# Designs tried in a protein design run: designed miniproteins, single chains, continued (2). Part 32

Each design is a single chain, and the fold is of that chain. pLDDT is the mean over its residues in the fold that is shown.

## One batch from the design tools (miniprotein)

Design m5091
Fold by ESMFold2-Fast:
Structure m5091 (fold): chain A 99 residues (1-99)
Amino acid sequence: GIRELLETMLDFVASRHHPSEEEIAAARAMIEPLIAEAERLAAESEELRALLDRLLADPAGFLLEQARREGAPPSVRESLAALAERLGRLEAAAELRAL
């Protein structure tokens, strides 16, 4: 779900950037407001609901397809690949690095 994705992203950022406990606590406090806003927007738009459902079903695959369409510099591709590995999607991580 959205919570699990946001918690995984927070853990990923914390592991790479070593933020303070105060910064981690502030970011964690934003999880509930972000979930509420995402669900509110999805409730108001069928298109946003479909995008959210697609993102939550396969976040690594969603990001890979966005990177393929929009392009991404090497540093962004490596960060996305590392996130895909954290999500257990080793194949998506390899494809992101190959872009």
Scores: mean pLDDT 78

Design m5092
Fold by ESMFold2-Fast:
Structure m5092 (fold): chain A 81 residues (1-81)
Amino acid sequence: EPIELAKKYLEKGDELTALVLLQTAVRDAIERGDYETAIKLLEFGIELFGEKNKLWHKRLAEVYRKMGDEEKAKFYEEKAK
């Protein structure tokens, strides 16, 4: 499971491997149309990296827009500013 595996790499101090694992898992979930999994992965990415990189918020907004949830899409777009 990508989140659990990423947590183990973070515990070892391997932040780059955790980042790559999460980004790859997000991309794969979106490509499969598995927006539910993509949202969970992006929320976790925001908790870890969202303060430094607003692209996580932008990507989450894109996923919500693809699902037709314009209210949540706008919410995360505003947080990305």
Scores: mean pLDDT 83

Design m5093
Fold by ESMFold2-Fast:
Structure m5093 (fold): chain A 83 residues (1-83)
Amino acid sequence: MVLKVTVDLGATAPIFEGDDVLVNGEKVGTIKNARVEGDKTVLDIELLPGKSLKVGDVLEFVSKIINLSSPVKATVLSVEKAK
C-alpha cells in the first residue's frame, strides 16, 4: 500500500527515493517519491505488509545515497492513500 504523507520537513531536507522509513527504530516502508507541495514536503511511502502510519508519528529516514551521521527525522502532519 502506498500512502501520501505530508511531513514537517523543509524543502532542502536530504531525503530521496529508495530511502528506508522507520518509526521508533522499526522499518515501516520505503520512499517511492519525495516532492515539495507549497511549503511542505510530501512523500509517497510504500508500506511493508502489516504496517501503518498516523498523524503525529515521528518518521526517521535512512539514506541509501548519502551516509549521514544522524538520520533525518520528521513528524507526520497528514496521511492519505496515494492516487
Scores: mean pLDDT 75

Design m5094
Fold by ESMFold2-Fast:
Structure m5094 (fold): chain A 72 residues (1-72)
Amino acid sequence: SSQDIIDQIDQLHQQSVQQINNAKTDDELQQILDNTLKQLNALAKDADMMTQFLIMARAGELIVLVRQKLKA
């Protein structure tokens, strides 16, 4: 159901934010981002249009967070 996918998105997002905040190298940051985006894209295939929009928003937030850390 759409609710199950949303719950999975929220859990994945929370885990990814923690991993990004704990990352110590640029390579580690990039690997976390790439792996998370791959998982979000997999969830998008079974998602409705509104949930796909949420996935894009969450992906954008993670990209911004990683870019900010890479500039430090």
Scores: mean pLDDT 86

Design m5095
Fold by ESMFold2-Fast:
Structure m5095 (fold): chain A 65 residues (1-65)
Amino acid sequence: SAAKERLYQQAENLIKTAEELLEKGASKISVQKSLDYARLLAEQTEPENREKILERIKEIEEKLK
């Protein structure tokens, strides 16, 4: 679905934003907010793409601890 592909691309862009915020030394709250929105979009994508986004979110969240 073209709509699901667009949601996946938006989720990937939010992951990239979270990674850039983390590298810049932005607040943990700002990084987590981007990850939470990426997770919300990922729930609406194809299962394989959702799993990829959720694993990347998990990796970034581990770096926030």
Scores: mean pLDDT 85

Design m5096
Fold by ESMFold2-Fast:
Parts: sequence; C-alpha cells; structure tokens
Structure m5096 (fold): chain A 81 residues (1-81)
Amino acid sequence: SLEEELKKAVEKAGGEVLSIEREGDRITLEFVVDSEEQVSKALRELRELAEKHGYKISRVDISIDANGKLHVTIEFEKLPP
C-alpha cells in the first residue's frame, strides 16, 4: 500500500515513523530524523512516491523535539482525476 511504501521511504532515509493517518483523500505522516540532510532525503523520495500514486504533498511542518531531533509532519492530498 502507499502507507507501507511511505513508511519504508522514511526508514530508508534513517527516520522513525511515529504515525500514519488516512482520512479519505488525505494522508498525514509524522516522523523524526536526526538531521536536515535526512529530512531532504526523505522529502525527495516521499514526493516521488506520492506522485507515482496520484498524490501531492500539500503541507510540510518541521519542528525540533525534546531530544533535539527534527520532527516532520507531512500532509498528502489525492490529485483530482
């Protein structure tokens, strides 16, 4: 599924998935990584993967968590036919 491939892409970039939520045509992915380089790697692969499945990235939010890690929230929206 797309959700499984998104999780795999984050893990491949060295990140840890905290949550994946689907609400109709929207998917919200939350993960943590150690560096900005890992954010860039994850976003590149996630964007390509979303496009292959007919989704676009609609929102990206990045914050620093209590452990100094980068906490990333991404929203994907299904593209119209």
Scores: mean pLDDT 85

Design m5097
Fold by ESMFold2-Fast:
Structure m5097 (fold): chain A 82 residues (1-82)
Amino acid sequence: MVLKKVQEELEKIAEEFRKRGMKNDEIVAYMEEIYPELDEALQFLIRAWRNPDLSREELEKLKELFKDDEEAVKEIDKYLEE
């Protein structure tokens, strides 16, 4: 299961790289290469995209990263209330 906000944020990042002339395959390769240098938010978004079965701990970390986004917090809370 992939959160809608995770997908939207990754799509925004991909669109920014496409504006700079990168193709989708190049964007994926570049994101994997620079993964250790990415901030915590981007690292968690990439992990969530690769692994749809997020643990409660990973959902709590995503909630902290998106704490100022009411819609994202509500979506994450639905998964935490299982």
Scores: mean pLDDT 64

Design m5098
Fold by ESMFold2-Fast:
Structure m5098 (fold): chain A 97 residues (1-97)
Amino acid sequence: SLLEKLKEKFDELFEWALKKISIPGAPEEVNIIEAADWAYGPLELKAIVSKDEELLLYLNGLKYEKIAKELEKLGKLELAEEYRKKAEEYYKKLEKL
């Protein structure tokens, strides 16, 4: 589906960003969040400018879900749960549109 292709593209952009913009010595959590913001940011901005609330809510959900998954891989389970809840809140708002 188009949404699956979009998610795959963001995963690729995230991995590229994590490799290229990670700051040596910074906490891994910070590098993960910054990489996610870099990967998702341009399309989020486009959604904001075009007033596409559905796309914006979906992109925020995907971004926070990606952050949560990467934090889980680091064993940062408590912080991962916070980002998972953020993703769920955006998906819940999307269901009400």
Scores: mean pLDDT 85

Design m5099
Fold by ESMFold2-Fast:
Structure m5099 (fold): chain A 62 residues (1-62)
Amino acid sequence: SPIDEIQKILDEMKSNPNVPQDVVDTIERLLELSKTASPEKQQQLLDQVKAIYDNEKERLKS
């Protein structure tokens, strides 16, 4: 489910000490929003989380 995928990404980012706390906090907030969201909104929130995750991965390569 989208919620489970957001949780998985959050857990991966929390395990990486090079990820800033503000990024982790943002994803935690999006996870909480997904719990009361419609299926369509859950997918939109997952897409936002994936974009944040991809941007962070790219930053960490530099």
Scores: mean pLDDT 84

Design m5100
Fold by ESMFold2-Fast:
Structure m5100 (fold): chain A 72 residues (1-72)
Amino acid sequence: ALAEATQHLAKGIGSAAQGKKDEARKHFDRAAELLAQISPEAAEHVRRAGDAALEGNFDEASLHAQKAFEAA
């Protein structure tokens, strides 16, 4: 689950960087869903990482992604 969530988060960030917002949201939602099974706190950080990436703030997205996996 954690490895799969990490892959979906990475794909979401990549899609957001390409301007593919619908694809990015799908990946962020899947990462949050997988992490919610481990830690609600981790899932919350993934949602914040996704929001930051969709706004083009990839530094903030990376910080929240790190916090998500530390909370899991």
Scores: mean pLDDT 80

Design m5101
Fold by ESMFold2-Fast:
Structure m5101 (fold): chain A 96 residues (1-96)
Amino acid sequence: SKKIEELLKELLETEDEEKILELLKELTELVKKEKLDKEQAERILEAVDKALETGNEEVIRAAVELLKELLKRVEDKELLLRAIGLLLRGIGLLFE
């Protein structure tokens, strides 16, 4: 999806936490509706990794919700394991 690619580009380039939060929520809604290719799934994991590093609780919660939706859509074993690792890290950050 062109819209997924545009959101991923903006998400990876921005340091504005309010914009990161908005883009994560939009991306989550698209992931619920659209089939993902492997490259898109890999970029989503990169964007989530960056989001978890912000230390912002709302951003981390939004990234965790995106990961939960991604886990329902990803069939690739390597990407699935990476997504699970990021999910556990995100949950850990919210309870520390």
Scores: mean pLDDT 85

Design m5102
Fold by ESMFold2-Fast:
Structure m5102 (fold): chain A 60 residues (1-60)
Amino acid sequence: MLEKLAEVAEGASLGDRKAVAAALDAWLSGASKEEVIKTAESIPASEEVKEKIRKIIEEA
């Protein structure tokens, strides 16, 4: 999972990278999958990146 989130951040905009970082921080802090997804969705980022984050977290 961490490797897939890192790949999403590679070449992404600053906002998209912040969404990935927020999701990763929430996951490492022991948040539920639902809380991780909500955290990422609260950051201004592209819908493409948000959908990729959601898919990675749901498939973990």
Scores: mean pLDDT 78

Design m5103
Fold by ESMFold2-Fast:
Formats: sequence, C-alpha cells, structure tokens
Structure m5103 (fold): chain A 61 residues (1-61)
Amino acid sequence: LTKEQKIEILKKALRYLKGEERMSPEELALFQQLLNEERKKYGEFDMPSEEVIERLLKELG
C-alpha cells in the first residue's frame, strides 16, 4: 500500500467506527492489520482504535 492509500483507508475507518460508512472485508482486514502493527510497535494493546488511528494518521501525514 502507498502512503496515500493507507491514509484513505484510515480516514474511512474513522467514519466506519462512527457508523457513517461501511467497509468491505478487504478494507477491514487492511485496517485491522495497520491497527495491530501500530499497537504492537508501542505495546499499547488496550488503546481505543480511534486513538490509534489518529496517531497513525499524524505519523503518515
């Protein structure tokens, strides 16, 4: 995935968590992979998904 594609999927995931958008199974799998990699990197397994996404978006953008 390119940096731009990662940013797009993460922004869509934020809308998905708010009930504003639906994600395909493929998009959900990619989103979950990105979340798990970030959580593992920082050892923060109980951090809310929205907070992890916001931090990752800041790192990418």
Scores: mean pLDDT 78

Design m5104
Fold by ESMFold2-Fast:
Structure m5104 (fold): chain A 62 residues (1-62)
Amino acid sequence: SEKKENEEKKKILENEEKVKELLSSYSDEELLKIAKEGSAADGNTKEQREKKYLGLLAQIRL
């Protein structure tokens, strides 16, 4: 499609991949802390969404 919506999606996916790589370098203890923070984030703000996402990715890595 020509709407370039894919560009925004690609940027999000690229950031997710970078976060995954970063989380892979952390110890299990650090990953548990990140997962805990994500689980505690219940808001709909951008910052809360990012925390939820980081927690989810950390939990997948664990």
Scores: mean pLDDT 65

Design m5105
Fold by ESMFold2-Fast:
Structure m5105 (fold): chain A 88 residues (1-88)
Amino acid sequence: SQSITVTLKPGETATFTVPEGQTGTLTVTVLSGNATFTITVNGQQTTVNLNPGESYTITLKPGESATVTNTGEGVGEVTLTLKQKPEL
């Protein structure tokens, strides 16, 4: 498995794209303070409020992109973990 990690300070945005032939697990965690994240996948927007020690996880299909914005005052960390799709 390969992982890509990005630290999101207040107002920062990161976009993650899952390659064809792989699946992705996107995990949002809080490093400090209370953080609010806006997550957009396939035009659907979700807002999550997290305290330190809490996490939010979504599964992404091959070819999907997720955009994560920290709209809160805390510092967040977003990790995309990639997994090879089983050969048919």
Scores: mean pLDDT 83

Design m5106
Fold by ESMFold2-Fast:
Structure m5106 (fold): chain A 88 residues (1-88)
Amino acid sequence: KKAAETLGKQLADAIENYYRLKKTLEENPDLPEEVKKKLEQDAEHYRKLATNLEKAIEKAMEYNPENGELAKKIVDERKKKTEEELAK
């Protein structure tokens, strides 16, 4: 169902944003401390959002395993692509 795809995409987006923010921090060690702190706070926000979305997907999977599997596949594919793009 569309809801499973939406949850999967939202989780994938949260994970991608987290990795991109972490990579920005790693590549820019000369950033002002206040800027680094803000980026770390933004990364933590996306990490918490991802955790909440994972719980929602697990709950959906208990009721309909096929929908949960679809959501996980979307997340895994996006995570792999993001890691490949950022790892170089």
Scores: mean pLDDT 79

Design m5107
Fold by ESMFold2-Fast:
Structure m5107 (fold): chain A 92 residues (1-92)
Amino acid sequence: SLNQALNNAIQQLNTRIQNNPNDFDGIRNQMNRIYAITSAILRRNSDDATFQQQNAQIQSMMNNFTNAVDNQDFNQAVSIFNQFIDFANNVA
């Protein structure tokens, strides 16, 4: 199921962070996978208005995380990352 795939992807991300916390490219790639699965779940389980709102929210978190990492604002990156994981866990 997509929900099982999402849970597996979140666990893979947690393992990556524990092994290589400074592998921002690897973390970003795994977050993109979580985003894709989360978007697919939202699209199937939500009306169009709810999907557009929640999909825009997760896209915004991904863009803000990328910008924070690129600007070396790691405190902001951690805050955004935690919001992203909380969002994904609520969908799973």
Scores: mean pLDDT 82

Design m5108
Fold by ESMFold2-Fast:
Structure m5108 (fold): chain A 66 residues (1-66)
Amino acid sequence: GSLANDDALREIDNLAFGIELALMKEKGTPDAELKAKVEAAGNTPELHSSIETAEKIFEAIKKNAK
């Protein structure tokens, strides 16, 4: 949706998925398995954008967890 509340809720869902993928990647999950998970989630441009954002967030969290 174009409304702020609708966009915020969708962003939260997509970011949660992206963080899950980033965590799996950090733990050494094979690229083929990561691709299969993205494909199962719809493989949309919006999802890929959220994955990129989640990777930045995850990097910041990982740095602070040391």
Scores: mean pLDDT 75

Design m5109
Fold by ESMFold2-Fast:
Order: sequence, then structure tokens, then C-alpha cells
Structure m5109 (fold): chain A 73 residues (1-73)
Amino acid sequence: MNAAGRVIARYLEERGHKVELVKVKGKDAPKKIAQALADAGMFRDEAEKEQAVKNLSTLVKDPSAELEVPVIV
């Protein structure tokens, strides 16, 4: 999960978005990552965003760990 936030940040930057990495607890990382993807227009609707949160949540090994996640600015 730690590397996934940085990979997603690079993906968004390559597509022309201005991105900052912010530190959050692992339990909050899936929602923050899904929000960045939504802000980038990667989801058609709220259901796709909710599915992304579920999928990302399965990758969180430690919910108390500090993770870097992308935020679009």
C-alpha cells in the first residue's frame, strides 16, 4: 500500500494533474486515493468510486501505519 500511493501520484501527474502527497493513517488511505482518482475524472459514477475504496481497503496491511497518498491541487 505505501508504494501504491506514490505510483498513483505519478500516474495522475503523467496525465497532467498537479498532485501533492499527504500523510494519512492506513485506514484513511483508500478513501483519500479514491477521492484523488475521482477528482481526476477516473470514475463514471459514485458506485465505481465506492468499488475502488473496497478494492484499495483489501491492500491495507496496517491501518495504523502512516501512508503517503495523492491529493489533486
Scores: mean pLDDT 75

Design m5110
Fold by ESMFold2-Fast:
Structure m5110 (fold): chain A 87 residues (1-87)
Amino acid sequence: DYGYKYKNACEAAKAYIELGEFYKDNGFLNQACVNYAKAVYIYEKNESLCSSDKKLQKKIKNAKTFLSTECSEKWINKGKKEAESLL
């Protein structure tokens, strides 16, 4: 049961990080912001389940920095709202 929740939440956060990186690398900044915001929201709501994944933790920290420096609140809030519907 916890293993299933770990796979769903932590893998989802990782997938949204990978999508954010993809959009960023292809010049789609707003889409990168939305997907990084989704990843951070999912991770922070499930941090106790994902705390052993130090690589994911580092990627989330980097995503939070990107969101605070490169993203408008509009796109951050859109990502958070969309992630809330998934949890």
Scores: mean pLDDT 81

Design m5111
Fold by ESMFold2-Fast:
Structure m5111 (fold): chain A 84 residues (1-84)
Amino acid sequence: MKYLTVTFGGIKSPEEAAELGKRMAEELDKFPVVHSTVVISYEGADGEFVVTVIARLKGASEADIERIRKALEEVAAEFGAVVE
C-alpha cells in the first residue's frame, strides 16, 4: 500500500485547525482509492496551528495522487492554510 502525507500550516486558531481537519477527512472520503485516513491537528509555532493528513491509498495512480493533493490544497486555501 502507498501513503500520502500532506502538512498544512499557517492556521490561526485551534478551532479553525479542527474544522480544516474535519473538511480534509470529508474531502478524502470522496476518493475511492483512499482506504483509510488519519488527520492530526496540533500547535506548531507559537500562535500557529498545523494539520497533517495521512491517507492510506490502494491502487492509486500518479494522476489519482495529484487529484487528491489538488482537492486538499483547495480546501486548505478556504482557511488561508499553506502546504508545508
Scores: mean pLDDT 82

Design m5112
Fold by ESMFold2-Fast:
Structure m5112 (fold): chain A 66 residues (1-66)
Amino acid sequence: SAVEEALRKAAKTNPEALSRAAQAMADGVGLPKPPTDASDEALEYGIEAARKAGESGKGLPPPVPL
């Protein structure tokens, strides 16, 4: 959740920070690592990786009432 909040904030306020976060997320979600440069392609790719990483956290299983 903290990571997802940071990614959403970076997307609208600081795309460079998003690129860095997305690179770390891409490594975690199994996507190929995007370029280290803040290019248009790298930024768009990073945004997709960041979204998938954030969505993974939302898919938690229901709590067991044990």
Scores: mean pLDDT 55

Design m5113
Fold by ESMFold2-Fast:
Structure m5113 (fold): chain A 61 residues (1-61)
Amino acid sequence: MEEALKIVRENAENTDLETVIRVTAEALRLIGEEIDKLIAEGRERLAAGESREEVLKRLLE
């Protein structure tokens, strides 16, 4: 694990600061979109009559 983090850090240090900021911002945006999808799926399943426990279990699996 430390070896992987070291490689990522070294690559970040060898890249222009502007590029690092831009790539990080884009990654965070994509993560946000994925979370929104999970919330939407949970709402749809709840509306279909599934129990809260079943919906939560499926989303976290």
Scores: mean pLDDT 68

Design m5114
Fold by ESMFold2-Fast:
Structure m5114 (fold): chain A 73 residues (1-73)
Amino acid sequence: MMSDETQQQIADLVQQAIDALKAGDEKKAKQLVQQAADLEGDALGLSQAERDALTKEMWKRAKDLVEQEKAGK
């Protein structure tokens, strides 16, 4: 199970990625999502394929959240 510290670090990286997407910095957002996925993958002992899937899932969720906010305003 992930430590509270690791979960907090992942949450902080994801929040920074969402903030970067809102600011239009897609490159920074992608780097932050990759860092979050790598940190979670290391903590859970995931394979490279699972980490790649996790990165894609995190990126999709971050983009969906930003697009929903834009569509709602």
Scores: mean pLDDT 80

Design m5115
Fold by ESMFold2-Fast:
Structure m5115 (fold): chain A 79 residues (1-79)
Amino acid sequence: SVDELLAELEELAAQLKQAMANNDWAAAQATLARIRAVLAEFVELARQGKVTPEQLARMEAILSETDAFMEEWGDKRRA
């Protein structure tokens, strides 16, 4: 279901944050590949009209939080 994909995306985002905090690039790359696969399935379901506005907003929130973490991590690496 879409809700199961969103739950998986949330867990994968947490795993990505952990891998990056540990400088585990292999784990980060594997997690990013899984995130891309989940997003591709989400996009296909959205194309079929099977995603609600609330589910889309949840996906956008997860991605926004992940982007914020990536930006902060990048700044920390440069400092």
Scores: mean pLDDT 79

Design m5116
Fold by ESMFold2-Fast:
Structure m5116 (fold): chain A 81 residues (1-81)
Amino acid sequence: SSSAISRSASLYTAGALHAIAGDIEAATALFRESLSLMTPDQLRAESKTVSPEIGRLLLEAADGADLEEIARRLAEILAER
């Protein structure tokens, strides 16, 4: 839904800000919640602009949250860069 998309985007932004501040644990938790709400198209769009370090945190977040399909898609997107 549009509500889930807005929530996902806000959580992703918060996660990125925490990562920049060095709060890796908080960033990972926020990324996990964001990823659970993302569509495949949203995931691809966000992953194209992410730094390698944040991309690594996204993979860790997806894997740690038992989001295996999302982790697989993230790995494919990051490998294409």
Scores: mean pLDDT 71

Design m5117
Fold by ESMFold2-Fast:
Structure m5117 (fold): chain A 100 residues (1-100)
Amino acid sequence: SLEDVIEEAKKLPLDEAIELLRKHITPEQRERVARYREIVENAPSREEAYKALMKEIKNAADAVIATGVMLAERYRKKGDEKKAEYHELLGAVRAQILES
């Protein structure tokens, strides 16, 4: 199950967790994550990024993806691109569970 994928990813080394999560996201989810990432990156501040994302959120799955994208941006600012990708992917897989 997707729940089992999440629990396995939490126990794996970061690179292996990312590879596992990448196999379990759809093209539509990749596009949604990329769109939310662009919104956050184009915002002049974290507060404005949050406000912009709130306008896009229509349901719980959207909220989970947005949360992952906001957390990822925090890691990107520290130069941790792998942890950023991990949290975006984890959010996308969690969103699938809510949509199923």
Scores: mean pLDDT 87

Design m5118
Fold by ESMFold2-Fast:
Order: structure tokens, then C-alpha cells, then sequence
Structure m5118 (fold): chain A 101 residues (1-101)
């Protein structure tokens, strides 16, 4: 797994991250601080799906907007709230990601 230079995360979270999930978390954390529980869940989702950089950027924006709109970190894991801020072309992908088991 790739090392993260600028992402401020606990060591055990950092060891779990790929380049894609770290890029995602760096984008979200630039806008809103995440608790470790939400960080790990989102990293797991991003690591499970082979996302392009464009898809990662769109997902990060949608998650950040959902959290900022509600003031609730768990809104970043809510399908309806995240999809409200997702581009139409990525809605099906993000729904699948957020309903992961």
C-alpha cells in the first residue's frame, strides 16, 4: 500500500490506505474533518472499487457537501444525501459503493 505524505491520519489507518483512498481522504479532509470510524469506512469503500481520479474527486465532493449541509459526519455514508450532491453520471456507481454489504 502507498505511503501518504500530506494526509493527517493515525498510523493504523495509513497502513490500510491505497493511493486512491488516500487521495480521496485528502480531498475530503481539506474541507471537513472526519472521525477515524468514518475515515476507515470510506477508505474501505474506495479501496473496494477501482475508481478513476475523476470518480474519486466527484465522490469526495459529494461526501464533503453532504457532511457540510447536515453538520453530521455520518451524512457522508448516507446514500440519499451523498447522491444529492453527486453528478448524474456517477449516481449508480456511488449508490452501489454506499450500499456495500
Amino acid sequence: KKMMKTLKVPNHVALYLTGKSAYFLELVESKVKLPEEVMLTLAYIVNTYDLSDEEIEAFAEAVAKAILETGNWFAGLDVELVLKHAPEEYRELFREMLTLK
Scores: mean pLDDT 75

Design m5119
Fold by ESMFold2-Fast:
Structure m5119 (fold): chain A 105 residues (1-105)
Amino acid sequence: DEEKKKIVEKIREEILEISEKLAPAFEKLKDLPAEERLEIAKLILEFFSLALDNLVRLSLEDKEEAEKFKQEVEEEIKEIEEMLNNGEDPEKIKEFLKKLIEKEK
């Protein structure tokens, strides 16, 4: 099925693109104390895992909704990166990440 092959290729590209956007956020974690770094890294990974699962599911169901969701996740990743770049309170970063995780469940 040619359509299914195209969907799989698109999902692969979307996963790679979103994964690439996470790399700068993880690099910025080096600026945090070790304990805070570990907890925030765990929350980012949990959010990313849930977001990827939802993106794959949506890509199989509705291409337009998948594209909207991908853009939303990219904006959320950028917001995480900006919070880290601005030296936001680690507790506020954790609160933001927990809200994102809850939304993706």
Scores: mean pLDDT 77

Design m5120
Fold by ESMFold2-Fast:
Structure m5120 (fold): chain A 88 residues (1-88)
Amino acid sequence: GPRERRIRELERMKDAILENKPVELSVELGSDDRPDDDYLRLKLNKDGKITVSRQPGPALRRPPVKNKEISREEAIKLLDEELERLRR
């Protein structure tokens, strides 16, 4: 189902980061469960850089974050937290 597909997509992103694959991948974190809240987009760039973007939901007044570079370790932590949430 949709949850199982999303888990596979998150696992694919994690594997690509851990294996240093020269691929471009993007995943969204938390968007499906919080339509009126901020969502995060995590992007692996072909050069190996990992970026995060945050867009505020319509009810929130927090500024957007666009293409903030994060560490490999921080990206894995975010993916693991989302995977744990979806597996519950």
Scores: mean pLDDT 73

Design m5121
Fold by ESMFold2-Fast:
Structure m5121 (fold): chain A 89 residues (1-89)
Amino acid sequence: MSPAEKAAVVTAAQLYLIGLIIDVELGRPLSEEEARAAAELLRRAAEVATPEEIRRLKEQVEELIRLAREKGLASPEALRVLEEALREL
């Protein structure tokens, strides 16, 4: 992977997580499909990310899980998918 391709993968994961956080804050339910898409982006990012980028991704996933749980806007399966992805970071 080129440095630009690595940066693109990490940025894609960060932007997707930010989008999901905003949607949940606005009251939109988090689907299992979206949780799986986030997990896939996180796995790809974890292979190429710096320690600082991993820390930022971890904080974003933790915030998404917290908000979705607090608002009751995710199924147990969606939360499980995100928690598994978080453990792999």
Scores: mean pLDDT 87

Design m5122
Fold by ESMFold2-Fast:
Structure m5122 (fold): chain A 65 residues (1-65)
Amino acid sequence: MPSGEEVVRSLGKEAARYAETNKEMAQYVIDVLEQLAKISEARGDEKTKQLAEDVIAETRKRLAA
């Protein structure tokens, strides 16, 4: 079974790709990652939460450039 960290890493790669090609889809992936961060926090999965927050911050930085 994929771990929460693996799911977030996969979405992070898609967010980076979409930030350059489709900003609306990149925002959609950010919204999904924000929901995953909330679920991870509720489950006590601090590593997945932190990874999701880091990916969101990096993707937002790319979109602002």
Scores: mean pLDDT 82

Design m5123
Fold by ESMFold2-Fast:
Structure m5123 (fold): chain A 70 residues (1-70)
Amino acid sequence: ARAAIEAEARERGRAVLVEFAAEHGLTIPDPEDLQLAMEWAAEELSDEQKAELTERLAAVQKEAAARLAA
């Protein structure tokens, strides 16, 4: 179960990142690679965009942590 929950959390995180980029008219290089997408976000996003993305990703992490704790 843990591996499945972690895989779902990674997929949800990637989906959030892709949606965020689309909402802001941005193109993610290699959206299939979460690590590269996160590195791109760290370099290309403004401080305000990073803060918003961090809040959305934190929600995904909270849900994953709650499921792992159950």
Scores: mean pLDDT 75

Design m5124
Fold by ESMFold2-Fast:
Structure m5124 (fold): chain A 120 residues (1-120)
Amino acid sequence: SEVEERLRAHLERIKQAKTIKELIDAFEDFLNTAFDILRRDRSPETLELVRKALDEAYEILLSKVKNPKIKKLIQKAYELFRRYIEAVAAGDEERALELRNEIYKTFNEIRKIVDEIEKS
């Protein structure tokens, strides 16, 4: 399916990332693609594909990220996205929007830390 192919391509980018910046950029692109997928198709099958891909992305990130502050924010983004999937499944558009905004705020915090590391 197109959904499986899109998600697999992003998982490969996350696996191949060599720097923390590349890793965070790949993860953000993955989440933006997952938002687009769930905007277009909210079937139980598509929700399950996105959930499984998110779990795989999180395991890869957890294995590669050594900075404890970035690791904590990645855990927060993962938990927020899990809640986002639940809100989408429930048809709760207001909660889904609030969770999406919190995910973007969390990524802004990650980027500030990544930028500081690159300056060092």
Scores: mean pLDDT 88

Design m5125
Fold by ESMFold2-Fast:
Structure m5125 (fold): chain A 72 residues (1-72)
Amino acid sequence: SMETVEEVYNEIVSNLYHSGKVIRLLGEAVTKRKLSEEELEELIKRLQEALPHMSEEQIRTAIEIGVALLAE
């Protein structure tokens, strides 16, 4: 839901000083929060607005790393 996107976004931006936690939260958006493709695109868009020095590709890579780190 959009509410879940907003919750995940707010938690990430509150923790930008802790890169490892940000990577974990990005992975959890997919693995635990089960964001849809549309919700994930909205999250990426919001993160690009908050972090204009990061590319879309860098954000997508961080999500992929987070998902991989949470794989059992």
Scores: mean pLDDT 82

